# Designs tried in a protein design run: designed miniproteins, single chains, continued (4). Part 92

Each design is a single chain, and the fold is of that chain. pLDDT is the mean over its residues in the fold that is shown.

## One batch from the design tools (miniprotein)

Design m15190
Fold by ESMFold2-Fast:
Structure m15190 (fold): chain A 80 residues (1-80)
Amino acid sequence: EKEKIKEEAEHLLNFYEEQVSKVKDPEAQAEMKKILDEFKRKLQEVLSIEDPEEARERLLNIADETKKKMGEVQEKALKK
């Protein structure tokens, strides 16, 4: 199960890295890179959790927060 959490984390990380690379707006790309860096840091904390259930819950919460922050950057870029 710990291996599955790591695989899910790597999949999410790769997904967001691709999303950032596709953004043409330099300001939006810079903001998304900052969000991605925070996600990477929090991800390392999740992977250090011994309890697989706690690790999974934290991963889901961090993924949800990251999705929300990425969406906020995209919305602000659209309003410009």
Scores: mean pLDDT 78

Design m15191
Fold by ESMFold2-Fast:
Structure m15191 (fold): chain A 112 residues (1-112)
Amino acid sequence: SMVDKVLAWAKSQGLVEEGEEEGMRIAIAGVIEVLRAQGVPEELLVHEAKHYIELTKAVYGEVTPANLLRFIVESSRHTDLKDREKVEAIIEEYAKKLLENGYISEEQYESI
């Protein structure tokens, strides 16, 4: 899948810590859904998702499921309201999945 390609790349770059793999899989799926909702072509989704992971590392110093989703929410605050609402709805869905499965804390969830 596209998620598996992005995750394998991120692991090869040393960007995914041991034990974070399943949380990162969920977060990457959320990134891809946001990018698709924003009209990114299917052939560019893997490339753009990798770029978002690189930007998350640059901004927060580490790539975690919570930091990746937070970066997307923060970047969307500079877009049109309609597009921001779509992004926030998608990210809320994936953040809840991460919380319900124990991949992030309540504090991390609230930080998104």
Scores: mean pLDDT 84

Design m15192
Fold by ESMFold2-Fast:
Structure m15192 (fold): chain A 85 residues (1-85)
Amino acid sequence: MELLISVEVDGKYALERVRAENGDQAAEAAEKLIEKYFGIKLTDEGREKVREAAQKALDTPGGIATVTVKTEDGKEVKITIRQLS
C-alpha cells in the first residue's frame, strides 16, 4: 500500500511517499526519514508507538494516524501516516 508519512520536529517538516504492507515497514520508513532529515533516532518504545499507529491506519480504508513520541533529549517528534489511493 502507498502511504504518506510526515514528520514534524520544532516546526520543521519532512514528507515522503513510501510503500509499506504492514506497520513494521511503515515504522521503519518513518525512522529512516527522521534519521535522514533531523539526525534523530527513535527509541524502541517510540518505534513501537509508530508501528501501532501505522497498523491502525493501514487497517482502516482511507486511514490516518498521528502519534507523538519523545526522544531521550526530551524533543517531541510528531508523525502522521496517511493511506494514499
Scores: mean pLDDT 81

Design m15193
Fold by ESMFold2-Fast:
Structure m15193 (fold): chain A 64 residues (1-64)
Amino acid sequence: SHAERAERAAREAAEGAGGDAEAAGKSIYLGTQQNDAGAAFQRGREEGGHASGAAAGTAAYGES
């Protein structure tokens, strides 16, 4: 049914959002070896990226 489909989509989206933080944590652990990608990802997530709305023209996040 439509309701079931909507609930599944919402659940998958919520699980995806939650998984992002864990993935960033694991990436940071490996980032000690490999790179800063996980840290940059986590920083963008915490600030909400576009959701911050401070500079809609901010093309790239994590220029540091």
Scores: mean pLDDT 50

Design m15194
Fold by ESMFold2-Fast:
Structure m15194 (fold): chain A 101 residues (1-101)
Amino acid sequence: SEAELDALQDIYFDLVHAVNTDPARARALLRDPAVRARLIELLEKQIELLRQQVERTGDPRTAEQLRLTEALLEALRAGDVDAALATLQRILELDKETSKR
């Protein structure tokens, strides 16, 4: 539902805020299996949308965002907190690069 999607997005935004302001909290969130399960659900939906955007536009930056999002999903499924944090930081840096163009 839309309310469920909004709740999943709120968790992702909380994680992004923690990565930038409180890395210890970001790690704690990524270590929580319930948080990881909700993030996995959100990322599966985001990957489908990114695939559609890549197919429609052929944009290499969107393709790189898709690749990093798939890598983040794999790290979360594996419970690899350090890999998930590193990949999320790379996604955020890519987003900064694309926002300046």
Scores: mean pLDDT 81

Design m15195
Fold by ESMFold2-Fast:
Structure m15195 (fold): chain A 66 residues (1-66)
Amino acid sequence: DALRAEIARLEAELEALGARYREIVRLLEEGKISRADADAQLAAIGQRVEALLERLSALKAELRRA
């Protein structure tokens, strides 16, 4: 149904953001990205993760009520 499909979509996006986070950390460790660029990208990822987790929590609560 639409709720389960949306939950799956958000979980897939969270997984992709986790992979990007690990890539940025690795690039920083290897000296292939500046600390400023890493900080900016990690901050953007963190903001998106927070928004997705908030939405996911609301959708899971809705699924439990349905």
Scores: mean pLDDT 86

Design m15196
Fold by ESMFold2-Fast:
Structure m15196 (fold): chain A 89 residues (1-89)
Amino acid sequence: MTEKEKADEELKKLRAEVDRAFTEVQENRIKYLKNNNDPEYREEIRRAVERMRAAVDKLLEKAKKYNNPDAIYYAELYRRQIDRVEAEL
């Protein structure tokens, strides 16, 4: 396997981690709405956002290390989604 193939595989796995974390944030936001905006469910959203931030930061670090502009753009899109969710809390 070439170094480029290893980098692409690592970035693919990190993108999948970001996608899973984003799904968890959305699922917790749905639970919050279904429970009449109960503050306890807001805390679960915050915890999910923290996990998503960690995943995005890992992706962005590796994307910059490998000079992959598509992966950098993807990570920055999800950073903006995190900022939006936090602004709504």
Scores: mean pLDDT 84

Design m15197
Fold by ESMFold2-Fast:
Formats: structure tokens, sequence, C-alpha cells
Structure m15197 (fold): chain A 98 residues (1-98)
């Protein structure tokens, strides 16, 4: 669920450089937005924070020329986060279809 995904991100942040931390923060805010999907104020707040962190990460990656390296490093982590979120997202879909 979302809690395990957030715990995984905290572990990765301990080893992360500045650029990687901005990307991990963006992923964290995306997870929190999903977790708080039915709370419109919290969802909007987390979506805004996600966009701010994603924009900062893109600026840093372009400046350092590390976009490709960053994408390769994070591909497995993003996939694992999506797998952890899948049961929660399926429940959200069931509630939205009712």
Amino acid sequence: GPKKALELLEKEKEKADELEKEVLDAIEYRIKGIENYFDEEKRAEYEKKYKEKAEKANELAEKEGKIEELEEKLEELVKEVEELLKPYVEKLKEELEK
C-alpha cells in the first residue's frame, strides 16, 4: 500500500544526491496525492508540491546532463512503487465505479 511505498522512498533518500532527492520528493507527493484522492484540498496541495519538485528535478537534470542516467536509476524504483500502490489504486477504481 502507500505506506510501504513511502518507506521505500525514505530508504532511497538516505543514499540520494540532491537531484535524486528532488525526484524522490516528487514521487512521494504523487503517492500522498493518491492516498488523499477524496480530500480535494490535500489532493490539490500534493499535486502542487509534486509539480514544483518535478520542475526542480528537470532543471537540475538538464543543467547536469544527467536526465538519461537518472531515468535508468529510477526505473526499477518507480516500477516497485507502482506495484506497491496497485492494490490501493484498484480499490479506488472500485469506489469510483460505484
Scores: mean pLDDT 77

Design m15198
Fold by ESMFold2-Fast:
Structure m15198 (fold): chain A 74 residues (1-74)
Amino acid sequence: MLSEEEVKEKIEEIEKKYKEEVAKTSDLKEIAKIGEKALYELSELAERADTEAARRYAAEQARKVYKELEKLLA
């Protein structure tokens, strides 16, 4: 189980990688794959979180990434 602090730190790492990888490519297929990987990693963090607050935070960040992907792929 992951503490709130560990979940927050891991989310920041995932978001940093996501932004860096998206910035390196203009290919929508690659952007979609990068986003799917980020969503998967955030979902796994939510399941491993030991508190309700940590789970909600991870779910909220996943929702943000999902909305960004919807806008890019629409």
Scores: mean pLDDT 77

Design m15199
Fold by ESMFold2-Fast:
Structure m15199 (fold): chain A 65 residues (1-65)
Amino acid sequence: SMEELKKKIEELKKQIDELRKEAETVYNDPSLSDEERAARLKELQEKIDKLIDEMNKLYQEYKSL
């Protein structure tokens, strides 16, 4: 249903927001080397990108209703 799709999209938005906050923490962490920071940010961005892709697929399903 449209309501179930909206709920799933909101859950994905929350997960994306949490990962973005984690990325901001990593970006501003003075204890990390440049190499460690870059590696962690890359991993977090890949996770965010996958969630965004999933969310976009749900938006396309929502649009088709």
Scores: mean pLDDT 85

Design m15200
Fold by ESMFold2-Fast:
Structure m15200 (fold): chain A 61 residues (1-61)
Amino acid sequence: MEELRAAFAQLSEEQQEAVTAEVMARHAAWVAAHPDASLEEQTAEIERTLAEVVRAALAAA
């Protein structure tokens, strides 16, 4: 988690906005598909999605 926070902070403001939008869109779709998911499962999913999107943005930058 600290590594992801540091990585996100290295992105430009525009890339941070794009990453946030992508994470929110993917998380919303996942929650819609898993309405019975616990708060812990939702938290684990958003953390996984954030890790994937941030790594992809860094690879593209």
Scores: mean pLDDT 78

Design m15201
Fold by ESMFold2-Fast:
Structure m15201 (fold): chain A 59 residues (1-59)
Amino acid sequence: LSTRAATLVDRAAEGADLSPETRQRLYNLALSLLQDPSTPDSAIALSIIGEVEDHRLTS
């Protein structure tokens, strides 16, 4: 488990009541985005926030 990916997910999903499955999916998303060194942490955080909001709206 990447500490950086976990930190980004925890910060972006702060206060959100997410299932373990959704949280794992967000960790995997963060890990995938971290593979591209040109992607800044702020862009990764925004992508995770967008996924959290989309999940909240569609679930």
Scores: mean pLDDT 72

Design m15202
Fold by ESMFold2-Fast:
Structure m15202 (fold): chain A 102 residues (1-102)
Amino acid sequence: PAGRIAVEASPASLTLAVGATATVTVTVTNLSDEAQHVAVSAELPEGLELAEPARSVDVPAGGSATVDVTVKGTAAGTFTVTITARGSDGAEASVTVTVTVT
């Protein structure tokens, strides 16, 4: 049996200065009837850095948990960050955030 998870990021877009950091709140929702251990990872393009390491979170059955993803701008541009949540049962969900660095 496969579990199910959903992922949402807030804000969906943000702007920051070169050398500045900003935090995206990632909400992981467990749609299964079993508690899930969820690994949250972020794929950052060149021009962005992950200021804090990726975290795992435990999400209760039918519940939600939040993980903060803090990014640092290193070059001016518009970038897409892909955030992926993977459950211990093999469930996967992804969301994208647009980051503009000025």
Scores: mean pLDDT 80

Design m15203
Fold by ESMFold2-Fast:
Structure m15203 (fold): chain A 72 residues (1-72)
Amino acid sequence: MKPKSVDEAWKKALELMRQGKEDSDEFIEALKLIIDLTKDESDVYKLFMARLIAKELYEKTGNEKYKELSKK
């Protein structure tokens, strides 16, 4: 089931990180949902962490999708 809230997306991202799947399409979608759902900055911490993780993974993998996520 796709996450529909910031909390669900964050929990899914943490679960995928724990499984070593932090470079998967599912992980990218979870980060995107955190960023998209927190656009009003009501959950600034999770938004900040999602962008930070995207920047770190772009540095490590060169995957352009992470670069785009860090700019949103």
Scores: mean pLDDT 72

Design m15204
Fold by ESMFold2-Fast:
Structure m15204 (fold): chain A 62 residues (1-62)
Amino acid sequence: SEEKANEFLSLPPEERSRLASLMSANMLLGSTFGKDSVRPELVGVKDYDELKEVMKAELKKL
């Protein structure tokens, strides 16, 4: 949605780049194995906003 796009664009450039890479990897999994293979369940999340927040948290662990 537009709100989610605006949130992404408001992130620091470094964080945007990292989130884009993680999202791209997840999208590639979805395109290879089907939409159900996009892995929100990898982190137990069900929506896009929660997925972004968990990806931010995972990046901080790395």
Scores: mean pLDDT 55

Design m15205
Fold by ESMFold2-Fast:
Structure m15205 (fold): chain A 55 residues (1-55)
Amino acid sequence: MTEELTRLMADLYSTPTGLSLPEVVDLVREMYSDVPLSPQSLERAVQAVRERLES
């Protein structure tokens, strides 16, 4: 779950869309509205993507 979310968010960031981290989080949340996203899983994915953005 967390790994899949991290990969999706990283892919969205890597795609030449120019999305910021908050926009990526919103998009993932909307795409997975029917999927049980635990707060912990989402937080871990956000943290992993944030590390990539800060590099």
Scores: mean pLDDT 63

Design m15206
Fold by ESMFold2-Fast:
Structure m15206 (fold): chain A 61 residues (1-61)
Amino acid sequence: MLSLEEVKKRAAELLSQLLADPRVPAAEKRRLFAAFSEAVDNEDKEALLEVAERAERVLRE
């Protein structure tokens, strides 16, 4: 299983790609960024993993 720091790094990388993608709706970018920020503030590894998984699914389109 990935450490908190590894999951945070992966989520940040995927979120950065998603925020830079003009095909992704602004509402989805705001939602995922808010979820990421909350997960980072709470040091919530499970929430960070969920953000990474959601960002990866959106980018797969």
Scores: mean pLDDT 81

Design m15207
Fold by ESMFold2-Fast:
Formats: sequence, structure tokens, C-alpha cells
Structure m15207 (fold): chain A 58 residues (1-58)
Amino acid sequence: SAMEREKTIRLFRLLADATDRILALERKYKATGDPAYLAQIDAVLAEHRREAERILAS
């Protein structure tokens, strides 16, 4: 359905945005060795999961 297609596109956009943020943080971690960047990656993953669940529930 059109609604299912819209939800799927929104989920792909959220995944793309989360991927870009995670890859940027991974590059910083590899450059610095600072474990704080790993915690930031975990926060991005948690945020993405919550937002994806909200879209799926709508």
C-alpha cells in the first residue's frame, strides 16, 4: 500500500542518516582511540531503534 511504501522509505532514510553518523564516529574512534566515541555510537543505535519502532507502530 502507499502507507507501507511511505513507511519503508522513511525507515531507509533513518537508516542512511544513522549509518552516516555511525561511520563518522567510527572514523573518530580509529583516529583517537577514545572509547567515548563507542558510547556515542551506542546512543545513535538506540535513537535509531526508538524512532524506527515509532514509525512501525504508526
Scores: mean pLDDT 90

Design m15208
Fold by ESMFold2-Fast:
Structure m15208 (fold): chain A 87 residues (1-87)
Amino acid sequence: MTVEVYDAGSLILVMVKDENGNVLAAAILESETLQQALKLIAEGRLDQIAELPGTVSFRTNVTEDEALELAKKESGVEPKLVMTVEI
């Protein structure tokens, strides 16, 4: 799996992608929540990201463009890709 992390000012967008580049999940998080979200992704517990304190939004049925627009709407800032992690 590939995890893309986008900086959106006070918020972070995390996109989880499969080997074909399909979005499995997108989460908009407070920055302090990122490490807990990455741990859940590594454990295959994507659904539990929605339960974390500091999760602003969680979507499983979303395209990359829809996730980016949602992050922009929630943060008021253009998301910028800052990290890509292979898991």
Scores: mean pLDDT 87

Design m15209
Fold by ESMFold2-Fast:
Structure m15209 (fold): chain A 87 residues (1-87)
Amino acid sequence: MTVADDLALFREAEKNRDSLSPDEQKQLEIARAIVEGDLEKAKELLKEGIEERYKKEGNEEEKEKALKEVPKLIEETAKAIQEALAE
């Protein structure tokens, strides 16, 4: 799966938002924030999702590791999306 494939899935998800689960809708909001260039909002939404997930799993060390990677992950994803859209 490429970033171009992910963008196509994002567009389909936007069209079918009402049929998505609450978790899928949250992922869609993160993707929308990245596409709109609101990287701060994307980072906050992703951190919130990680905290909710690890609250149930109880793995504190992996949670901290995942949270530390959020800025890099969002920035790399935004760059890949921007390059795919610039074609």
Scores: mean pLDDT 71

Design m15210
Fold by ESMFold2-Fast:
Structure m15210 (fold): chain A 60 residues (1-60)
Amino acid sequence: SVQGAANYILKELSGVQLPANANFSLQTLQTFIQQTYTGHETLLAYSKRLVAFLKKQVSD
């Protein structure tokens, strides 16, 4: 579910430093997923890819 994907992302990003202005609430993430998710992959795969991308931005 979109809510499940948003919860997964929030949990994985807990303690990660995000770019300035990247404040995600559960509602904001659900809206973002609904606007950007195209169905070419599963919501879980999409969520894992987004988390990996954001973590890489912190590691670089």
Scores: mean pLDDT 69

Design m15211
Fold by ESMFold2-Fast:
Structure m15211 (fold): chain A 69 residues (1-69)
Amino acid sequence: MSEGEKKVEEAEKLAALGASLVGQGRYDEAARYAEKAIEYAKEAIELGEVEKGKKSLDGAQRVLEEAKK
């Protein structure tokens, strides 16, 4: 697996955990996971996983918006 693909997987995993925490009303924890997912998605884009990284970034940003309601 490429370094970029690994960053995409970590971003997706963290975003999924953040979304689960939003569903549980744990907004502060959800925001932390979403912010970390955004970092990994940006790193994935820089490493050449542009399409997958942008999709992961969009997902993570949506989780962060829900967490900051």
Scores: mean pLDDT 84

Design m15212
Fold by ESMFold2-Fast:
Structure m15212 (fold): chain A 76 residues (1-76)
Amino acid sequence: EEELRKRFKETIKEELRLLGVPEEFWEPIAEAVVEEVFARVFELLANPHPGAGEELQTAAYKKLLEVAEKLKKEKE
């Protein structure tokens, strides 16, 4: 779990770097997205169904937007 979590964070941080997101935002965004994905995985393990992968992607995207809005409010 810890190793997979670290790999996911590194992958997300690399994507954020390629998109030109400031380094200060990489860790909080990566942490939030990874936490959301892992929480969703446990829910899907309890109720597996078709489209689970798409639901995970949707949850990760929503969490990304949520963290972005939170950081925007903190900046204000």
Scores: mean pLDDT 69

Design m15213
Fold by ESMFold2-Fast:
Structure m15213 (fold): chain A 87 residues (1-87)
Amino acid sequence: MEELVKIKNEAKKLYEEAQKILDEARTLSEKYGENELVRQAIAAAEAAIDAMKKALESTDPETARKYVGEARAAVGKAKSLLDEAKK
């Protein structure tokens, strides 16, 4: 079940990316005040972390791959929203 290990390693990398985005969004909120883009970025990053937690807890490669896909989409959305908020 080497495939599951590879999927979980990908989930760990996405977790690190989501955590970084979440930390940046929180810092931006503290410095410049709350805005809708920052709130949405935080929510998307939290959704990514939740999906990755489910992927890491999965014992089935198909289920793990599904959650990694959800996490990847959420990370992309969070990063896009955070980049827009920085403008």
Scores: mean pLDDT 79

Design m15214
Fold by ESMFold2-Fast:
Structure m15214 (fold): chain A 100 residues (1-100)
Amino acid sequence: SATKEKLKKILDEIMDLLQAAEAKSTDPKEQMDLGGLAVAVAMIKYTLDHGSDDDVLSLLDVFIKSVEKLRAESTDPEIQATLDKIIALLKEMKELVKKS
């Protein structure tokens, strides 16, 4: 569907943002946390093809909370800005799934 293709494009953008943040990070804990978020992106992408809309919404809610937690723990302004953008994109995805 057109909605599924748009959601995958947003996930690709989130992955690019996470990879850029990980490349700039020198904190091992922050790198691990960013890597964990990249795994979550892959899981949502898989669930778009194999799960229900309710499954996708549940994963998006968990992902948003995980990013918000990392955002609160981060001290790097560039990482914080990247995480804020990811939160906005995830909320956009949630609205698109609800309207489909």
Scores: mean pLDDT 87

Design m15215
Fold by ESMFold2-Fast:
Structure m15215 (fold): chain A 64 residues (1-64)
Amino acid sequence: LSKEQIVEAAYIAGLESGLSEEQIEEIAKIALETEDPEEVIKAIEEKFGEEVAELVRRELEKLE
């Protein structure tokens, strides 16, 4: 998965979960700072919770 795909998935999942623009921007920053999708998901889970992390994972699975 590319960083661009992870950022897109984060924006879609963030909008679906009702996250603010500031929270979505933070997820996008995490995605741009790492090359491992699992590290991105783990960081999202630690900061925003398991529910948001699962939504991001679901959107990434749709891109496969």
Scores: mean pLDDT 75

Design m15216
Fold by ESMFold2-Fast:
Parts: C-alpha cells; structure tokens; sequence
Structure m15216 (fold): chain A 85 residues (1-85)
C-alpha cells in the first residue's frame, strides 16, 4: 500500500541517521521520531475501518512530517555538538 511505502521509506531514512549519530540527545530525537512513526502506523491500522481514504492520507502525511521534524531537530543537535568539539 502507498501508506506502507511512505512509512517504510521514512523509517529507513531515520535508521540511516541513527547509524551515524554519536550524540545522545540526537539519538534520543531520532528514536522518538521512529517510535512516533511506528505508533502512528499502528493507529492507522487499528482505525482502518473508521477512516476515509482522504483522512488516512492526511493522517499519514501529518505523522510523516512530524517524524521528519523530529529527525531534523536531531540533526541540528548532532551538528551543534560536533561544532562545540
């Protein structure tokens, strides 16, 4: 499904950031992004019979954007710590 592909691609990008992360605060933000993305996917699956196709697409977009936002915060934290060394 399209939603599954979007979630899988976003999780893969977060996992790649996690593999390169060295700063505990950045790691925590990436882990939060991954956990929230996984929880959001589970919510959509649990509510599949009550959501319209448009509602599902809108929620998928919102959940992915939130995960990306947390990942961007993690990247900023990682880069700031590297600059302070």
Amino acid sequence: AEDDRIFANTEKEIDELLKKATVPEAIKLYEQARDELRAGKAYLEANKDSLTEQERANLTTALVLRAIGLAVEGDIVQRKAEKEK
Scores: mean pLDDT 83

Design m15217
Fold by ESMFold2-Fast:
Structure m15217 (fold): chain A 100 residues (1-100)
Amino acid sequence: SPSLEELFEEALRLLDELAELLIKEAPEHAQRIRKARENFFALLEKEKDPERRALLLGAALGDYRELAEQHLSPEARERFERLARELRRVLEQILAQVRA
């Protein structure tokens, strides 16, 4: 099984891919997406508890999903939801390990 460190690295990679998909498919909202990402990383840097860090990643996913629902085409939204489901699985695995 992957370590917590490896799972957090994978979660951050997937969250980055979601942000880049949003920027690519809705470039008129790129500045808003970048600012949301900066605000998220500022919060994440302050949080040391792994359960709370995973919950923050889940909150960021929720924010990106709302932007996807408002601004992405159905085709781009399907690509977004595929990545979002993968990130959710990783976050569930982190939470299972930290709560064990």
Scores: mean pLDDT 88

Design m15218
Fold by ESMFold2-Fast:
Structure m15218 (fold): chain A 85 residues (1-85)
Amino acid sequence: MERQKGWDAAVRRELYRMKANTGSPEEAKRYREELERWIREEGGDEYLEIARKTVKEIIEKYEKDINESLERMRESALKLEEESK
């Protein structure tokens, strides 16, 4: 599990940086595809599956966080419109 843990940590780090620097889901998707390609080129199908699962879990968290943030922004905008005469 040593190498798999190393790849897991590296993937998580890159996704965290991607989340911080990427403003669109399309850019995030392209970054993910490039990352998966690099892992595949290293000759580790087993690595690819584990990394893909970890990537999916992190992306699902990322998408949920964004959707929740968008909903909060909508609520805040509506309140501001109600309070601004």
Scores: mean pLDDT 62

Design m15219
Fold by ESMFold2-Fast:
Structure m15219 (fold): chain A 111 residues (1-111)
Amino acid sequence: MSAWQQRVQELAQKAIEKLQEVIKLSDDLKIRGLLQNAMKRIENLVQAVKAKDYEKAAIEADNALNTAASIKKEMEDKNASNDLMEKLKEMQEGLTQVAGDVRLATIAENS
């Protein structure tokens, strides 16, 4: 396994852990559903990276980021706590780095 693949898996695992913390703190059914969807996308991302399917990994990373943006909007609309918003921001920053790394790997493999 390359160092960047290990880093992607570590960042994805941290994102899953942050999502689990947010799920535990949120009783809103819509937000919980979006958080569960984001977790599934990140799990699919990790499996795609393991399979060396970097095109699928990039799609799943984008889907996870889009779901995170939807969660942020719902949290803002419902006046969620600053602590919950900060945890979501940390997750989004980690996922943005993962998406960048996956896109670079896709270009390198196809060149």
Scores: mean pLDDT 76

Design m15220
Fold by ESMFold2-Fast:
Structure m15220 (fold): chain A 70 residues (1-70)
Amino acid sequence: SAELEKRLAEYEEKAKEGDARAQLHAAQLYVLLGKLEKAREFALKALELSTDPGLIAYTEELLKFIDSLE
């Protein structure tokens, strides 16, 4: 979807600025697009920058989900 690709580009730009939540959103969109390697990459970047326990927990569960698909 062109709209999903546009949203992904917006989150990738925010992710370049060190926004951990934007990195997580990019990871989620990459999962929806079936690009699991990119999804994992962005989820790991989100985890590195995250200080919020809820965001960390969600990102760890997302990584487990991605691993279950590979």
Scores: mean pLDDT 82

Design m15221
Fold by ESMFold2-Fast:
Structure m15221 (fold): chain A 60 residues (1-60)
Amino acid sequence: MKEEAERLAAEADTVDPEELGQRAKEFYDKRIRDMVERGNSPEKAKEFLEEGEKKIEELK
């Protein structure tokens, strides 16, 4: 999870912000579904998505 987020952050300097944002959304959306399916709280999954989006916006 963190490794892929760090890889996305590193690519922020070299790829288009729009494309990076879309890939980041797909990454978090897939992770949220995995977390919910594994019995994790939907509330925690939502917080994870919001924090991830905030981090991505902070980069660009």
Scores: mean pLDDT 64

Design m15222
Fold by ESMFold2-Fast:
Structure m15222 (fold): chain A 83 residues (1-83)
Amino acid sequence: LAEEARKLAKEGKGSEAGGTAGQGADRAMEEGDAEGARESARAGTEAAKVAGKKGDHVGASAAGVSAAGGSASALLAGGEGAE
């Protein structure tokens, strides 16, 4: 999911990338995978940046929330958060 989110962000689909990153963070948290949660947070941050550049402030906000969630999940799984 983190890789798919990055792919969507590169294609300019910031809103879809943000949603995919959020799903990745949730799954990584369920598995106790701190690295997966960090990757999902990074993908969400990238999606927010792409959406913001295109003037999609709703997509940028959604992707930002996904990035924050992924960071929190990483911390809860015992890893370093990426914001």
Scores: mean pLDDT 66

Design m15223
Fold by ESMFold2-Fast:
Structure m15223 (fold): chain A 72 residues (1-72)
Amino acid sequence: SLLEKLKELIENFLKTHPLDEAEKNALLNAAGALSEEAKEAVSEVLKAQPGEPVPLNARVAVLVHELRKVLE
């Protein structure tokens, strides 16, 4: 399903690129703009995998682009 692909994409990204709170909020907002189900899926993955703080940057833009691609 699209939700399972979304969870897998974010989980794999977080293994190599931990997100700070600003990046998590940006990702949740982007997912929420696509659908409520996408926002819930992203929220669950972020709660399950606490990351180390990193600054908001191009990595979040790449993740958002990949997220939109999966949810189209």
Scores: mean pLDDT 61

Design m15224
Fold by ESMFold2-Fast:
Structure m15224 (fold): chain A 88 residues (1-88)
Amino acid sequence: MLPEEVLQEIAESLKKIGVDVKPEDVISLFVDENGIIKVNVAGMPEHLLGKPASEVTVEDLREFAKKNGLDLSEETLEKLAEYFRSLK
């Protein structure tokens, strides 16, 4: 599970751009038709749904955050990437 601090930062960043979600609802994991775990971020599914969760890098997350106006710390981006790499 992601640290509560990471979930809170993501929820606050989403709220600043008009996406009002609870910390527990900011990230959804699902299994696609091929058995691959993919990630959806509330209001912003496109980029992260394009690849398996385990293949999402900190650089991918940084670009995603910048493109979508999310103000996330480098620590949060790294913790997210580490968490996703732990998924099959």
Scores: mean pLDDT 71

Design m15225
Fold by ESMFold2-Fast:
Structure m15225 (fold): chain A 112 residues (1-112)
Amino acid sequence: GEEKRRAEEEAEEAVKEANEAAKLAIRGAKDAALGAGAAIAAIGAGAAAWLAARRQPDEELARAYAEDARRAAEAAAEAARRAAEDEELGEEAEREAREAGEEGEEAAEAAA
């Protein structure tokens, strides 16, 4: 019936939103990881100069940026994991909606 189709449409929309969130979270994780790698490489290059001279504020800023980039990468990875879990929950919800609709249809047919 039409109500079953509307339930399927709502479930499919939820799955689509979960998939889109997962893609965005995964993209964010990759971008953050690239930033962390670049920042660590920049700090590594600066460390050689620091060994011969007193620690400069520039090197502390570089380390702070690298740490921020690493934290961003970790947060993005955790967001990607949560988004992936939401996608699985969305698929389960769609499957349950379809099964409930099928059971309801069989019950209605048996009552007729």
Scores: mean pLDDT 42

